Designed miniproteins, single chains, continued (4). Designs and how they scored, part 65

Each design is a single chain, and the fold is of that chain. pLDDT is the mean over its residues in the fold that is shown.

## One batch from the design tools (miniprotein)

Design m14389
Fold by ESMFold2-Fast:
Structure m14389 (fold): chain A 64 residues (1-64)
Amino acid sequence: GKKVLITAKVDIPKTGENDLYLRKGEKVEGEILEEPNENTYKVRDLKTGKDYLVPKKYVEFKEL
């Protein structure tokens, strides 16, 4: 998948156990695995190896 830097644009509330939880301005290096719907990417955290659902509207993606 595509390697990306994910930056939270807003405080992301923890709404599900597999959802990515970040405060505004926090960053995660990830790999985009899938796009399960138009509003969400499934991303693997490159540091932890854990998979998260990431809401597209709350984050910015930058290619690594």
Scores: mean pLDDT 79

Design m14390
Fold by ESMFold2-Fast:
Structure m14390 (fold): chain A 60 residues (1-60)
Amino acid sequence: SALEARRAQLRADIAALEEEIARIEEEIAKEKDPKEKARLETVKAILQAGIDFNRRVLAE
């Protein structure tokens, strides 16, 4: 069904965002510039907000 397909897409989107956060965490761990660390932390926060939103939609 269209609903099942949408739920599967949301789960796939969450998994993709989690993978991207893991990559950014590796970059943060290696980064020495405080300004670039702050930018990476901001990007991570935006991605986490996207995961939280998609999880809320799935909980409905």
Scores: mean pLDDT 88

Design m14391
Fold by ESMFold2-Fast:
Structure m14391 (fold): chain A 96 residues (1-96)
Amino acid sequence: MSKAEEYYLEGARKEKEGNEHFFAKDYEEAEKSYREAIYKYQKALEEDPSFELAREQLEKIKKDFQELAKDPALAPYAKPLVELAEKALNGEPIPL
């Protein structure tokens, strides 16, 4: 398995953890897991810029959280994740 594939799979695992926390309404833990997922997907793209699965997943996260940000109750958690996904897609440094 390539290092890009390893980062992608780590990101996918963290995204799944984020989803589990989100549906449990543990939004703080969900945000933390989603931040780690976005970071891992960015690392996959740094290792292999042609690794389209990681790019597609970042674009999906951005789109999904843009929709969630329309809910005032979810906007405080969703908006930071949209910003991080956009920075990751643009190759800009993101904090964990």
Scores: mean pLDDT 85

Design m14392
Fold by ESMFold2-Fast:
Structure m14392 (fold): chain A 63 residues (1-63)
Amino acid sequence: SAELARIDELAAELKKRYDDHELVDTIAKVLKQAALNDGRPAPSLEALERALDEARAHAAEAA
């Protein structure tokens, strides 16, 4: 679907800017699942960057 392709494009763009490739892939997988199950639209690049920042903060608390 167009939404899944858009999420993959956004994930590829984030991977050019950040070295957290595994974390970006994990976020993209969750977003693709939400798009498939709930019909959620693809997020903006800014929303995906915020999700990455939140995931980093969570990982830091777990360390």
Scores: mean pLDDT 77

Design m14393
Fold by ESMFold2-Fast:
Structure m14393 (fold): chain A 94 residues (1-94)
Amino acid sequence: SAVLEKLEKLVEEKAKELSEKKIKELEEKDPNLSEEEKKLIKEYIYKKVYAETLLPALLAPTVSPEEALEISKKKIEELEKEYKKKLEELKKKR
């Protein structure tokens, strides 16, 4: 679908912009921010943007709009929990 291709590009562009902004903010607060932590932040933000935008569009043919939003929200909550856990583990290795 041409719409899905456009959404994929938008996800990539938005995720890159948001991850660059987040990493810059975190580097200003924490000069010991590791390359592994930066990589984790980029991966998390990409997956989150994907879940917010592309995932509901992919689900739309098979589930109701309400169900698609609920699935997206649950996925975002799981991603945030996993991100926080992995980030804490990386900080302990400093």
Scores: mean pLDDT 83

Design m14394
Fold by ESMFold2-Fast:
Structure m14394 (fold): chain A 70 residues (1-70)
Amino acid sequence: STEEVREYFEKKLEEIKAEKDVKKAIEKAQEFYEEALELYNKSKDPETKEVIKEYIKKLEEIVEEIEKKA
């Protein structure tokens, strides 16, 4: 469901934000991006695609903040 997808990616974003090792945080972010893109391409539900796109944008903002602090 869309709700389960939202909960899953929210938890993954929190894990990335909590990671203090920059290299590990970036590795987790890459894994997140690949998984999100795969789900986006496989999903037929426009609502679910919208949620995935939202989380990809949030991930991009988090990665930018991590790189700025590194």
Scores: mean pLDDT 83

Design m14395
Fold by ESMFold2-Fast:
Formats: sequence, C-alpha cells, structure tokens
Structure m14395 (fold): chain A 139 residues (1-139)
Amino acid sequence: SRAEEVAARVRAFLADPAAFSDEEKLATLQAAEQLVIRGELPEEEIPDVRRAALLATKDEDVRVRLAAVELLRALGINGALDAEGVERLIELTKDEDEEVAVEAARAVMIAYRNGLVSKERLEEIINSLENEKVKEILS
C-alpha cells in the first residue's frame, strides 16, 4: 500500500538521513503529511513519522524544514504531537526563515488548543519574540 511504501521510506530516512537528497527528504515528508491529513497513517507508524519530522526540522534546506513543520502541524491536528515536537516547534518560531517561523507558530497554536502548551507558557513565548507576524499568530 501507499502507507507501507511511505513508512518504509521514513524508516530508511531515520536509519541513514545523509543518504537522502533534499528532494527525496521533501517528497518523503510531504507523502507522510498527506497520509496524516487523510487519516491513512497507521497508528503504529506515528512514532517513526514524528521522529523523521523532528530530525528534518534541523535540516539546512528551508524547504525541508518547512515540510517538517507542516508534517508536525498535521500530526498536532490529529492529536499525535508529543512534548519533544512541541518544544522543537517553539524553537522554530525563531527560525531565520519567516515562513518556517510563521508555520511553526501555527503549529504551536494547535498544540495550545490540544492542551500541550499552557496559557502561561504561551505568554512567555510571545514575550520572547520580536517578529510581529509570529506574535499575531500566537495572540
């Protein structure tokens, strides 16, 4: 199935991330996001997909980081985001690329709505930011 193919690619990426080109990383993350959005990702594959997204948020390629944030946001919408994913998304609200920072802020708001971020913590995050677009999303 498509889910089995994507899960196999996610596991291959986790085993050897350096073997993947930026385009192969991007395709893998986008395919995983589509499965999450459609509710077609098996629950047993969620931990590996989450780990792959987390790893990809550290990538030097902006497109790969953006796709990873979008995947984490999709996981958040489906209640599959963990504490490590939340902390990484909070860090990414300060990313050098504004589109990555904005999408990370949108994902943090999903985590807040899911009860993974307290009102006090959200206020601390807002007060730590300088980018007005990111602040507006979190307000």
Scores: mean pLDDT 92

Design m14396
Fold by ESMFold2-Fast:
Order: C-alpha cells, then structure tokens, then sequence
Structure m14396 (fold): chain A 61 residues (1-61)
C-alpha cells in the first residue's frame, strides 16, 4: 500500500541519517509530514504512514 511504501521510505531515511534518539525521530517525522502534505498526499494517509514509521523505528531504538 502507499502508506506502507511511505513508512518504509521514512524508516530507510532515518537509518541512513543515523537517527538514534526519539527527539531526532520526531523531528524527521514532522518534516516528513509537512513534505507529504505539501505534495498533495491525503492527511489520513500521511498520519497513518507517520504512525507506522514511528512504531517501526521505536522498536529498534
């Protein structure tokens, strides 16, 4: 799904950036939310993708 593809992309970006703290993660997620919304992605899909990415990354921190 598009939500899973976006979430996987965010997870890959976080790992590439070397994000290791919840504070750094929340900054990335906020930037990603703004980018997706400005790109015309529906808000419900953005929130679902951000939530999924947060859950996946918090399990690895």
Amino acid sequence: SMVEQIADGVVAAAKRAGITTEEELETLLEMTRELLLSSGVPEDQVEAAVRLAREKLLEEL
Scores: mean pLDDT 82

Design m14397
Fold by ESMFold2-Fast:
Structure m14397 (fold): chain A 90 residues (1-90)
Amino acid sequence: NVEESLRAREEEVERARRRLRERYGLETLDEVLDFLAEAMGLSRAEVRRLLREDPLLAMVLATGPFAEAGDMEMMEMLRDAVLVAVAALR
């Protein structure tokens, strides 16, 4: 990846982390993973594996059902959670 793309992702991840902490009280990686696990119907270990093996599929599985339901707040929170977790697990 080019440096500009990496910086843009780092900035987006930092904004996502701030939103998760400030709006939703999710402060630690474990709390973020548990939130994703509950939303996706998976264990924390399964979520960790999915995020490492296929982060794009993780994003679709986490956010897709809520985007289709029109729950934009939940979709945004789950998107932020996936971004933060993917960055932390790399």
Scores: mean pLDDT 79

Design m14398
Fold by ESMFold2-Fast:
Structure m14398 (fold): chain A 78 residues (1-78)
Amino acid sequence: MEEEIERLVDEAIQRVKNAKTDDEALDVVNQTLQRLVELGADPETIARALERISQVAKDAGHTYAAKAAEMGARAARA
């Protein structure tokens, strides 16, 4: 499970970096969150993954995707 989660997060980071639009990056964030929940990832693992994805999206200029990932991370810890 850990290895599958790590692979999923690494793939999501690459997909966000390569996204041509904020909408594409946002789709990756939403798909990744759904998959992490389906895999039964704990709240802290979900939060940390989304925080990493948020930073990558922010660095790539994907403002909406970055905000969605940040909100998802906060919701996971609530």
Scores: mean pLDDT 85

Design m14399
Fold by ESMFold2-Fast:
Structure m14399 (fold): chain A 87 residues (1-87)
Amino acid sequence: MVRLELEFEVKPGKADEVAAALRQLASFPGVKRVEVKVEGDRVRVTIEFESPEALRRFLAEHFQPLLEKHRDLLKDGEVRVTRREVE
């Protein structure tokens, strides 16, 4: 199993919009599961991938475009990788 956990600091009032966008990641190829938690102006997402290759494709093809599309909703554009596990 491959897991990626990310934390986003969002602009005030934008947490639900960012969370809705992150939940759509469950429809992406190679994504097994997405769990999103909202804590005030912080949004945490846990993504489970089918393989390390699926994670690599997601980071290359989808993650950067997603960040760029929603950059205006993020406080200072900061994203924290809180955990990365490969089993």
Scores: mean pLDDT 75

Design m14400
Fold by ESMFold2-Fast:
Structure m14400 (fold): chain A 97 residues (1-97)
Amino acid sequence: GRAEELLERAERLLEEAERALARAREALEAGDAEAAIRHAEEAIRLAEEARRLALEAMRLAEEEGDRELLLRAIGLVLRAIGLLLEAERLLEEAKKL
């Protein structure tokens, strides 16, 4: 259904965000401020979109009384928040290079 499709899209975006975050860390370790900033900003963008989709899925799951989908959606929201906080920390560190 609609909620499952939103969760699948959110999961794909979170995987892309995790890859962008890994690239940001590698660039930061190499002293490449420009690349680190770019990858961290990409991770933020992807994680924010994933959070938006997961929140919409959470609302739909709640309306339908689907407890399993609701728990999955909550998990993705929390994962997105974690990635956002880490990406924002890397972005601030990169700006100091």
Scores: mean pLDDT 91

Design m14401
Fold by ESMFold2-Fast:
Structure m14401 (fold): chain A 75 residues (1-75)
Amino acid sequence: MKLSEEEKERLLARAEELFKRAEEAIKKGDFFEAEVELGLLEILRGLAKILGEEELAAKIEELIDKLEKLRKEKL
């Protein structure tokens, strides 16, 4: 099963939106909101992997890694 180009763009755009919200949440000290948004990113990464969209999954993984580093710095 493969995503269309439109579906890939929409999934990546959603991941980028979740990243931005999580980043702002960490910056504000709202770690509960940050965990919720991070959890949703992990679900999208898993979905991309299941669908065989390895490049998309790798891009989402990069976003997750950036958030994890930022979170550790703010703790």
Scores: mean pLDDT 82

Design m14402
Fold by ESMFold2-Fast:
Structure m14402 (fold): chain A 75 residues (1-75)
Amino acid sequence: AEAARQAAEARAGALGDANLTRVQSIKDEINKRLKEGKTLEELAKELAERSGIPVEDLTDINALVAAKFRAERLA
């Protein structure tokens, strides 16, 4: 039952909620890197280069998530 429910939820999420699921996953990864000692400035520099968004616009976690999402769309 759970495996079938997870498959149905994954299919529904793949188009409807894919952005929300992916954004949350990226946010968790960014928060994990910050907890592991990465600075916001260091992550901003990496994502600015990959996304084309200026470092000055990458001032918070939400901006970093948007930059990562944009970089993945371009890849």
Scores: mean pLDDT 69

Design m14403
Fold by ESMFold2-Fast:
Structure m14403 (fold): chain A 94 residues (1-94)
Amino acid sequence: EEQEHLALAAENLAEIIKELAKKEGSKKLEEAAELVREAARAIREGDLDTAIELLKKAIELLKEAEKEGVKNAENLAKAVETLRRAVERLKQEQ
């Protein structure tokens, strides 16, 4: 099921962001990881509007972390944006 696939993708991405947060000591990355994890839960529950808003907030935090010198945060922001667009597409198909 596409919904379950996107929820798993979000969980995997949250884990990647969390590991980077530990390595960099970044509170913004830690918050972004939690938002992506909450988005995974919202996707699984079919609350796609909440998932989209959580992913948007995570993208802003990742962009702020990139400006603060976390180079990999830019690539993670792009990955979260790709996931957000996929969730928006799923919502349009409902």
Scores: mean pLDDT 86

Design m14404
Fold by ESMFold2-Fast:
Structure m14404 (fold): chain A 90 residues (1-90)
Amino acid sequence: MRAKLDALEQELEEELKKLEEQDTPESRRRRELLRGAITTVRMAKRLGVSYEEAQKLVDDELSEETATSAAQRVTALAIRAIGDEIDEAR
């Protein structure tokens, strides 16, 4: 699980680096979405969230998420971490 999350984080960082070569409003917007997704993966790794759930959250963030949606997802990850027994069900 951790190795898969590490691979996902690396993939997102790779995409972010590609966009750093571009200085357009579109590339800046995409970089912000990627930064959000990277933060979600790092939080998932810290909180012991499953790879499958982390991947779903990343996919949603890369689909033009708002700041509100990102905050709600971080809250959901924190709740799952507090409820360790939920991770046993997956």
Scores: mean pLDDT 66

Design m14405
Fold by ESMFold2-Fast:
Structure m14405 (fold): chain A 58 residues (1-58)
Amino acid sequence: SVNELVKKLFEAIEKNVPKEEIEKILDEIAKKVNMSEEEKKEAKESIWKRIKEYEEKK
């Protein structure tokens, strides 16, 4: 389900998993909810920004 994918996404971000794996999870979510290209880009940018914050902190 989408909720399971969303949980996996947040877990991956918290664990600072490689961006490639996070991108795969995000792509699966986008596919399930039929995100537009614009929505997908916005979601990616937001997620990458958060990942960068976690990487700088660690």
Scores: mean pLDDT 74

Design m14406
Fold by ESMFold2-Fast:
Structure m14406 (fold): chain A 72 residues (1-72)
Amino acid sequence: MLEEAKRLAEEAGRLGAKGYFGDKEAEEEAKRLEEKVKELVEELIKEGKEEAAKEVVRVGLEAAKEELERLK
């Protein structure tokens, strides 16, 4: 679960970055993945795995930042 959550967060981050630069299809897909990631993060928090939940959020933000820099 944690590895899958991280992978989905990274993909959502990259697609969100592409959406920011005008890829409307990527923007819509990012929103769908973000909803799934949110549910997984909430589940981790309920299980007391707050550090794992923070890691999922962190890798998603890092992926978005890297993609934003790549698209410049």
Scores: mean pLDDT 82

Design m14407
Fold by ESMFold2-Fast:
Structure m14407 (fold): chain A 65 residues (1-65)
Amino acid sequence: MELERELAEGMIQIAAWAYGGGPVEAEGDTLTVYLKEYDPEANEKLKELFKKIAENAGVKLEIVE
C-alpha cells in the first residue's frame, strides 16, 4: 500500500509536469493534484488518467482546478 502510493504519486507528478500541471501533494492516504485550466481538453484527459492510476494503486485522489 505505501509503496504503491509512492509509485502512483510519482506517475501522477510526471504526467502533470509533462502537460504543464501543478504540484502533487501527499497527505495521509490522499494524493492532491493541482491542474491549470488554460487547456481544458488536456485537463479532462489528465483527470481520467489520474483517476485510473489512483484506482489501481488503491489511493484516494483529490483534483483541484
Scores: mean pLDDT 70

Design m14408
Fold by ESMFold2-Fast:
Structure m14408 (fold): chain A 64 residues (1-64)
Amino acid sequence: VLARASRLERAALAVLEAHEREGIPLETALTTVATALGVSREALREALRRVAATRRDELRAAFA
């Protein structure tokens, strides 16, 4: 469980970085990463939402 959670969080960060750095649509990056890593798309999407919310709050603070 812990190992899977760590892997999903890293995968979610990779999805966000691909979106931000390469301009890949989030949905496309999410599907590609989930398939490549053999993880559940639904689990990865949930991890992505959590990571995105945290990063969004950090960005708001930096630009406020």
Scores: mean pLDDT 70

Design m14409
Fold by ESMFold2-Fast:
Structure m14409 (fold): chain A 60 residues (1-60)
Amino acid sequence: GPAAEAEKQAIAERMRASIERLREEGVISDEEAEEILALVDQGKFEEAERRLVRLVIENS
């Protein structure tokens, strides 16, 4: 419903902010950030989160 769509938009905004921060800090590359942002834009939040977690672990 409308509340769920508003929540998805809020999640997308927070995820984009986190991805941009990790890119700026050099934790992930520009290419990796672009791939995850594309998933966020497609509404694939679970896949975006999994990919982000994997990249953070791999780059740790």
Scores: mean pLDDT 82

Design m14410
Fold by ESMFold2-Fast:
Structure m14410 (fold): chain A 80 residues (1-80)
Amino acid sequence: HMEKLEKARELFLKAAEYADQGKIDEARKLVTEGMKLAKEAGASLDEISQMVAEAAQRAKTPEARDIVVKLAASAFREVT
């Protein structure tokens, strides 16, 4: 599922952009979809953590970085 894993990464990066813009609901939607794709691809917790860390590092504000991490943690628990 290489395509799903790359799409998950793209969605996490886009979520960071929306979080920087204060578009929290859009960021949440993208993080949830990215988490679903990553889990469907069989990504390990380490792989998911690396993608989330990359997205957080791309966030321009500390506030957006914190939001991305919190949204990812929530999505990890709720996505089966």
Scores: mean pLDDT 84

Design m14411
Fold by ESMFold2-Fast:
Structure m14411 (fold): chain A 70 residues (1-70)
Amino acid sequence: MEKLVEEAEKLLEEIEKLTSELGQGEEGKEFKEEMKKKIEELKEKNDIEGLKELVEYLKEKKEDLEKKLK
């Protein structure tokens, strides 16, 4: 679990940087807070599968943002 939480948090930091580079800093901040709430909920419920799904979702979000910066 701890490893998945750390991975999700790292992805959120990377997404925040990408949204800032796109000039979408406020939207990125709101997204980060929303995702932090989901991480806390999943951690409290010990939902390992939910954390894995969230990590995959965040990876897709990061890729979409990286494509916009090209």
Scores: mean pLDDT 80

Design m14412
Fold by ESMFold2-Fast:
Structure m14412 (fold): chain A 64 residues (1-64)
Amino acid sequence: MEIEVEDEAEPPPGLTPAEQRGYAATKAANKAVEKLQELGLKPVDMEILELSGTKAKVKITGEK
C-alpha cells in the first residue's frame, strides 16, 4: 500500500534563518515518518514542498 503524507512544523524563535529552516524541515520530516510508521508503512521517498524560516511542508511516500 502506498500513501503520501504531508505535514508542517514551525521552528522555535531565537534561531538563525538557516537553523530555523533546518529545524522546521527535520521536525516536519520526522512527524511524517511517524505517521507512516503508525500505518505500518516505511518511507521510500521524501520531497520538501515548502520551506521557510517559520514553516516547512514535506511529502513522504510510504510502502509496505
Scores: mean pLDDT 76

Design m14413
Fold by ESMFold2-Fast:
Structure m14413 (fold): chain A 79 residues (1-79)
Amino acid sequence: SSKKQELLEEIEKLIEEYSDNKELVEALKKLKEAIENEDLEKFHEAAGKLEELIKEKPLPEEVVERLDKIVREGAELLK
């Protein structure tokens, strides 16, 4: 539960920091909801959307690293 809460807080921080990036915020909100609901299928869908957004519109390396960590740790949590 502690790890889940930390992950959700990190996602919320990214939503706040990048609030002007509406597509990123939408994908992050869906990822957060999937983690909260422990919905593996929706998690993979949201993670796939984030991957496509990173490919189509470059984000700062720091943001890409934070997103990679979130996706990796979320996948481990939802096993």
Scores: mean pLDDT 84

Design m14414
Fold by ESMFold2-Fast:
Structure m14414 (fold): chain A 79 residues (1-79)
Amino acid sequence: MSREEKLALMARMSERLRANPEEARAEIAATREFLATADLSEAEREAARLAIEAAEALLAGDAERALALFEEALAIAAA
């Protein structure tokens, strides 16, 4: 998948989340609550934190920031 295709995917995800922002915020909150009780390594916890920030960036309509945060999360998970 090219960077252009990744950005198009992020933009589409952003549009879907912003169509139902209350539901999206509730899902982010539920994910944070789940992660607070999950037995995670430091690397897994950091990757999850970045993924949540990426979801918040999508809600804000910032596809480029969301992509950068997701790629950073994947790099940490791969290390």
Scores: mean pLDDT 81

Design m14415
Fold by ESMFold2-Fast:
Structure m14415 (fold): chain A 80 residues (1-80)
Amino acid sequence: DEIRKENIEELEKLIEELKKKLGVTLEEAEEILKKAKSFSDEKLRDYADLVLAERVLKALKENKSEDEIQELIAEFFEEL
């Protein structure tokens, strides 16, 4: 599927750019996001985007449907 391959490439690029911008690993980003629930920070969105992008990338590699990925995104933001 051409669309799936394009989405994977775009997410991998986004993940690399966010990791460079934030200077953190995925594990560090998840820890910051959990702790940042107690702090107001404009950068919280960048950490959330990094963690979400990694989760969506994993779902795409597992051949999950677009509907399943959209549900994953919705659930992620509800957990924030």
Scores: mean pLDDT 74

Design m14416
Fold by ESMFold2-Fast:
Structure m14416 (fold): chain A 102 residues (1-102)
Amino acid sequence: MTLEEFVLGDEEKAKEALKKALAKVLNLKSPEEVPEELVERLLKLIKERIKNKDYTPAEMESMREAGRKLAEELSKEAGTEPPTEEDKNAISKALEDLVRGE
């Protein structure tokens, strides 16, 4: 199963995997420390980009690096194939949009 197929599949499973991946990327003690609203907003942004086949990377290098790490951790938590460059780009831009929207 690709990461794209997983993210577009069961929303609750995608949210759980994303929450665990975010906790690892942010060096948090547990997934429970990740705000549910943040997970829901980020998943929505990722899904919209994937559905539209918009694989434009984040403009900021720090967001591209964070998106790459998040995509790798998300694929591990989901048990999917490794993320493609397109997956990493979509996730990096979703993260950047989330940060800029705050």
Scores: mean pLDDT 85

Design m14417
Fold by ESMFold2-Fast:
Structure m14417 (fold): chain A 92 residues (1-92)
Amino acid sequence: MEKANQLIADALYEAAKIAEEEGDEELAAVLRKIADAVAAGDWEKALALLEEYAKKDPEKGSRVALSFARIAELAGLPELAKRAEEIAEKAE
């Protein structure tokens, strides 16, 4: 796995664990699916899952998308960060 994929996936798995501990099982499940897609290098699937969640829960989905964008930027993936920011904006 590429170093950037590993960093983003690990951050998402940790976020999923926190969501589960806080009782948000749906958010935890979504974050794990996104992390799995990132770990596999399937960025289109990761972004599609993120967009679908933002449509179901715009408030939480927007926050997840902004966090994903920040992690992607720190991992050296600015185009991925921009696409995640656009998902957050579209969530209203």
Scores: mean pLDDT 82

Design m14418
Fold by ESMFold2-Fast:
Structure m14418 (fold): chain A 91 residues (1-91)
Amino acid sequence: AEEYYKEGEKYLKEGNGGKAEEYYKKALALDPNNAGAWANLGKLYFGQGKFDKALEYYEKALAIDPNYKKAHELLGEFYLLLNDYEKAKKY
C-alpha cells in the first residue's frame, strides 16, 4: 500500500496523471482507508475538470481522517479556485 502510494506521488510530480491515478487506485485496493490516496485522486480529478468526483474524493479523505490537514487544504483551495469564498473560509 505505502509503496503504491509513493509511486503515485512520484508520477504526480512528473506530470503523469494517468500513472498517478493507476498507482493511487492500487494503493486503495490494498488499503481503502488511505486518506492521502483519496485526497490525491481528488486532486487529479480536479485537474481533469471532474469537479464532482474531486469533491467526492476529498470528502472521502476527510471521512477517513477528519483532521487530515492536506484534505482541508485541498478543499480550501478547491473552493477558492471556484470563487466560493464562504466555503473556502471553513477550511
Scores: mean pLDDT 79

Design m14419
Fold by ESMFold2-Fast:
Structure m14419 (fold): chain A 65 residues (1-65)
Amino acid sequence: MKLVAVVGDTTEEGAREGGKRVLEEQGADEVIELVGATSEEGRKLAREIEKETGADVGLAAGTGR
């Protein structure tokens, strides 16, 4: 089963580090980095990917400051 991870952070560096961690721990096939995105934006993107690909999508930390 294809696993896609969506990682959100306020900084590009934080998003990249989160993406690396998810690839290592979960064995995700793809990682999508969102910089400055809200939790709602990340959730919306995850649902769109699930609909289009049938993949399992994991969400890590959205921004909402």
Scores: mean pLDDT 62

Design m14420
Fold by ESMFold2-Fast:
Structure m14420 (fold): chain A 70 residues (1-70)
Amino acid sequence: SEEEKRRRIEELRERKKRAEKELEEAKKRLEELDKDPNAPLSEILRAIGEILRAIGEIFEAELEIKKLEE
């Protein structure tokens, strides 16, 4: 059970790391779109959506880790 708990926490930490990387890439994409006066609104909204999704994944992983550590 302790090994299972450790494995689950490691899995969640890896998931969080992936989401943090996705957040960085999405922020970078949004910054590049902000430099283009002809950037389509659809692309901007997509980048914002990716940012929000990544933030959600980070929070979900953190909450699950905290619950397992309690």
Scores: mean pLDDT 86

Design m14421
Fold by ESMFold2-Fast:
Structure m14421 (fold): chain A 67 residues (1-67)
Amino acid sequence: SMADLEKIRELALELKKKGASDEEIAREAFRLGQELGVPGSEVAKLLVELGLDPEVVDRAGVRLVLE
């Protein structure tokens, strides 16, 4: 839902303010998205729109499936 995407956005922005790396932000956002039932493609799109490196976002999404 849009409310779930907003929760993921808030988490990503909070981590960015704390100086977290794109890798850390993407990993935490994908994990929260999985818990909330948000498709990984929607989480990835949100993170790229927030200015994260698309290559880092793609790698983090793949890592979540393998863990």
Scores: mean pLDDT 82

Design m14422
Fold by ESMFold2-Fast:
Structure m14422 (fold): chain A 66 residues (1-66)
Amino acid sequence: MADEYLKKGKEALQNGDYEKAVEYFEKAIKLDPNNAEAYRLLAYAYQKLGDWDKAIEYGKKAVELE
């Protein structure tokens, strides 16, 4: 389920594994493309990786879904 990948992504964020968090949140989005929370967390993970262009892109998508 998308929720399971969302949970694993959050655990990866807590561990500081931002690359793994991106992987899990992308999987969550593939299963549930309307999940605003997954886009917010993906934006945050990209922000932590220093990829500001992707952080802005996914952050905008999250706002559009709310």
Scores: mean pLDDT 83

Design m14423
Fold by ESMFold2-Fast:
Structure m14423 (fold): chain A 60 residues (1-60)
Amino acid sequence: LLEALELLAQGGEAFKAGDYETALALYRQARETAAASPSADAPRLVAEADRMIARVEEAM
């Protein structure tokens, strides 16, 4: 989960910089990392990544 949180943060920085391709790649990686986790918090991080991916796609 920590790795997924770090990827979400990195994606956010790329999004703020206007680097939508990098942001999208980082958010997708965060989603896959969270989805592979057996943690109870994993579904929440997957949902957050999905929201960020949608936001990037709307901005492109």
Scores: mean pLDDT 80

Design m14424
Fold by ESMFold2-Fast:
Structure m14424 (fold): chain A 65 residues (1-65)
Amino acid sequence: SDFEAGSAAIAAGDYEKAAEYFEKAVAKDPNDYRAWFGLGVAYAKIGDKEKAKEYLEKGLELAPL
């Protein structure tokens, strides 16, 4: 899955590729809060703190509790 590929890219240190995979995951399922958290982590690692915050907040908003 795109989520699993994104997680593997994070583990490999390929943060830009991780962001690509998580973008595909949220495009397919906009309610996938884990993929939104993945985007936040990827952008934090890239150094884009504003996008990281935005995506992490989106994940929290969608999280079941």
Scores: mean pLDDT 85

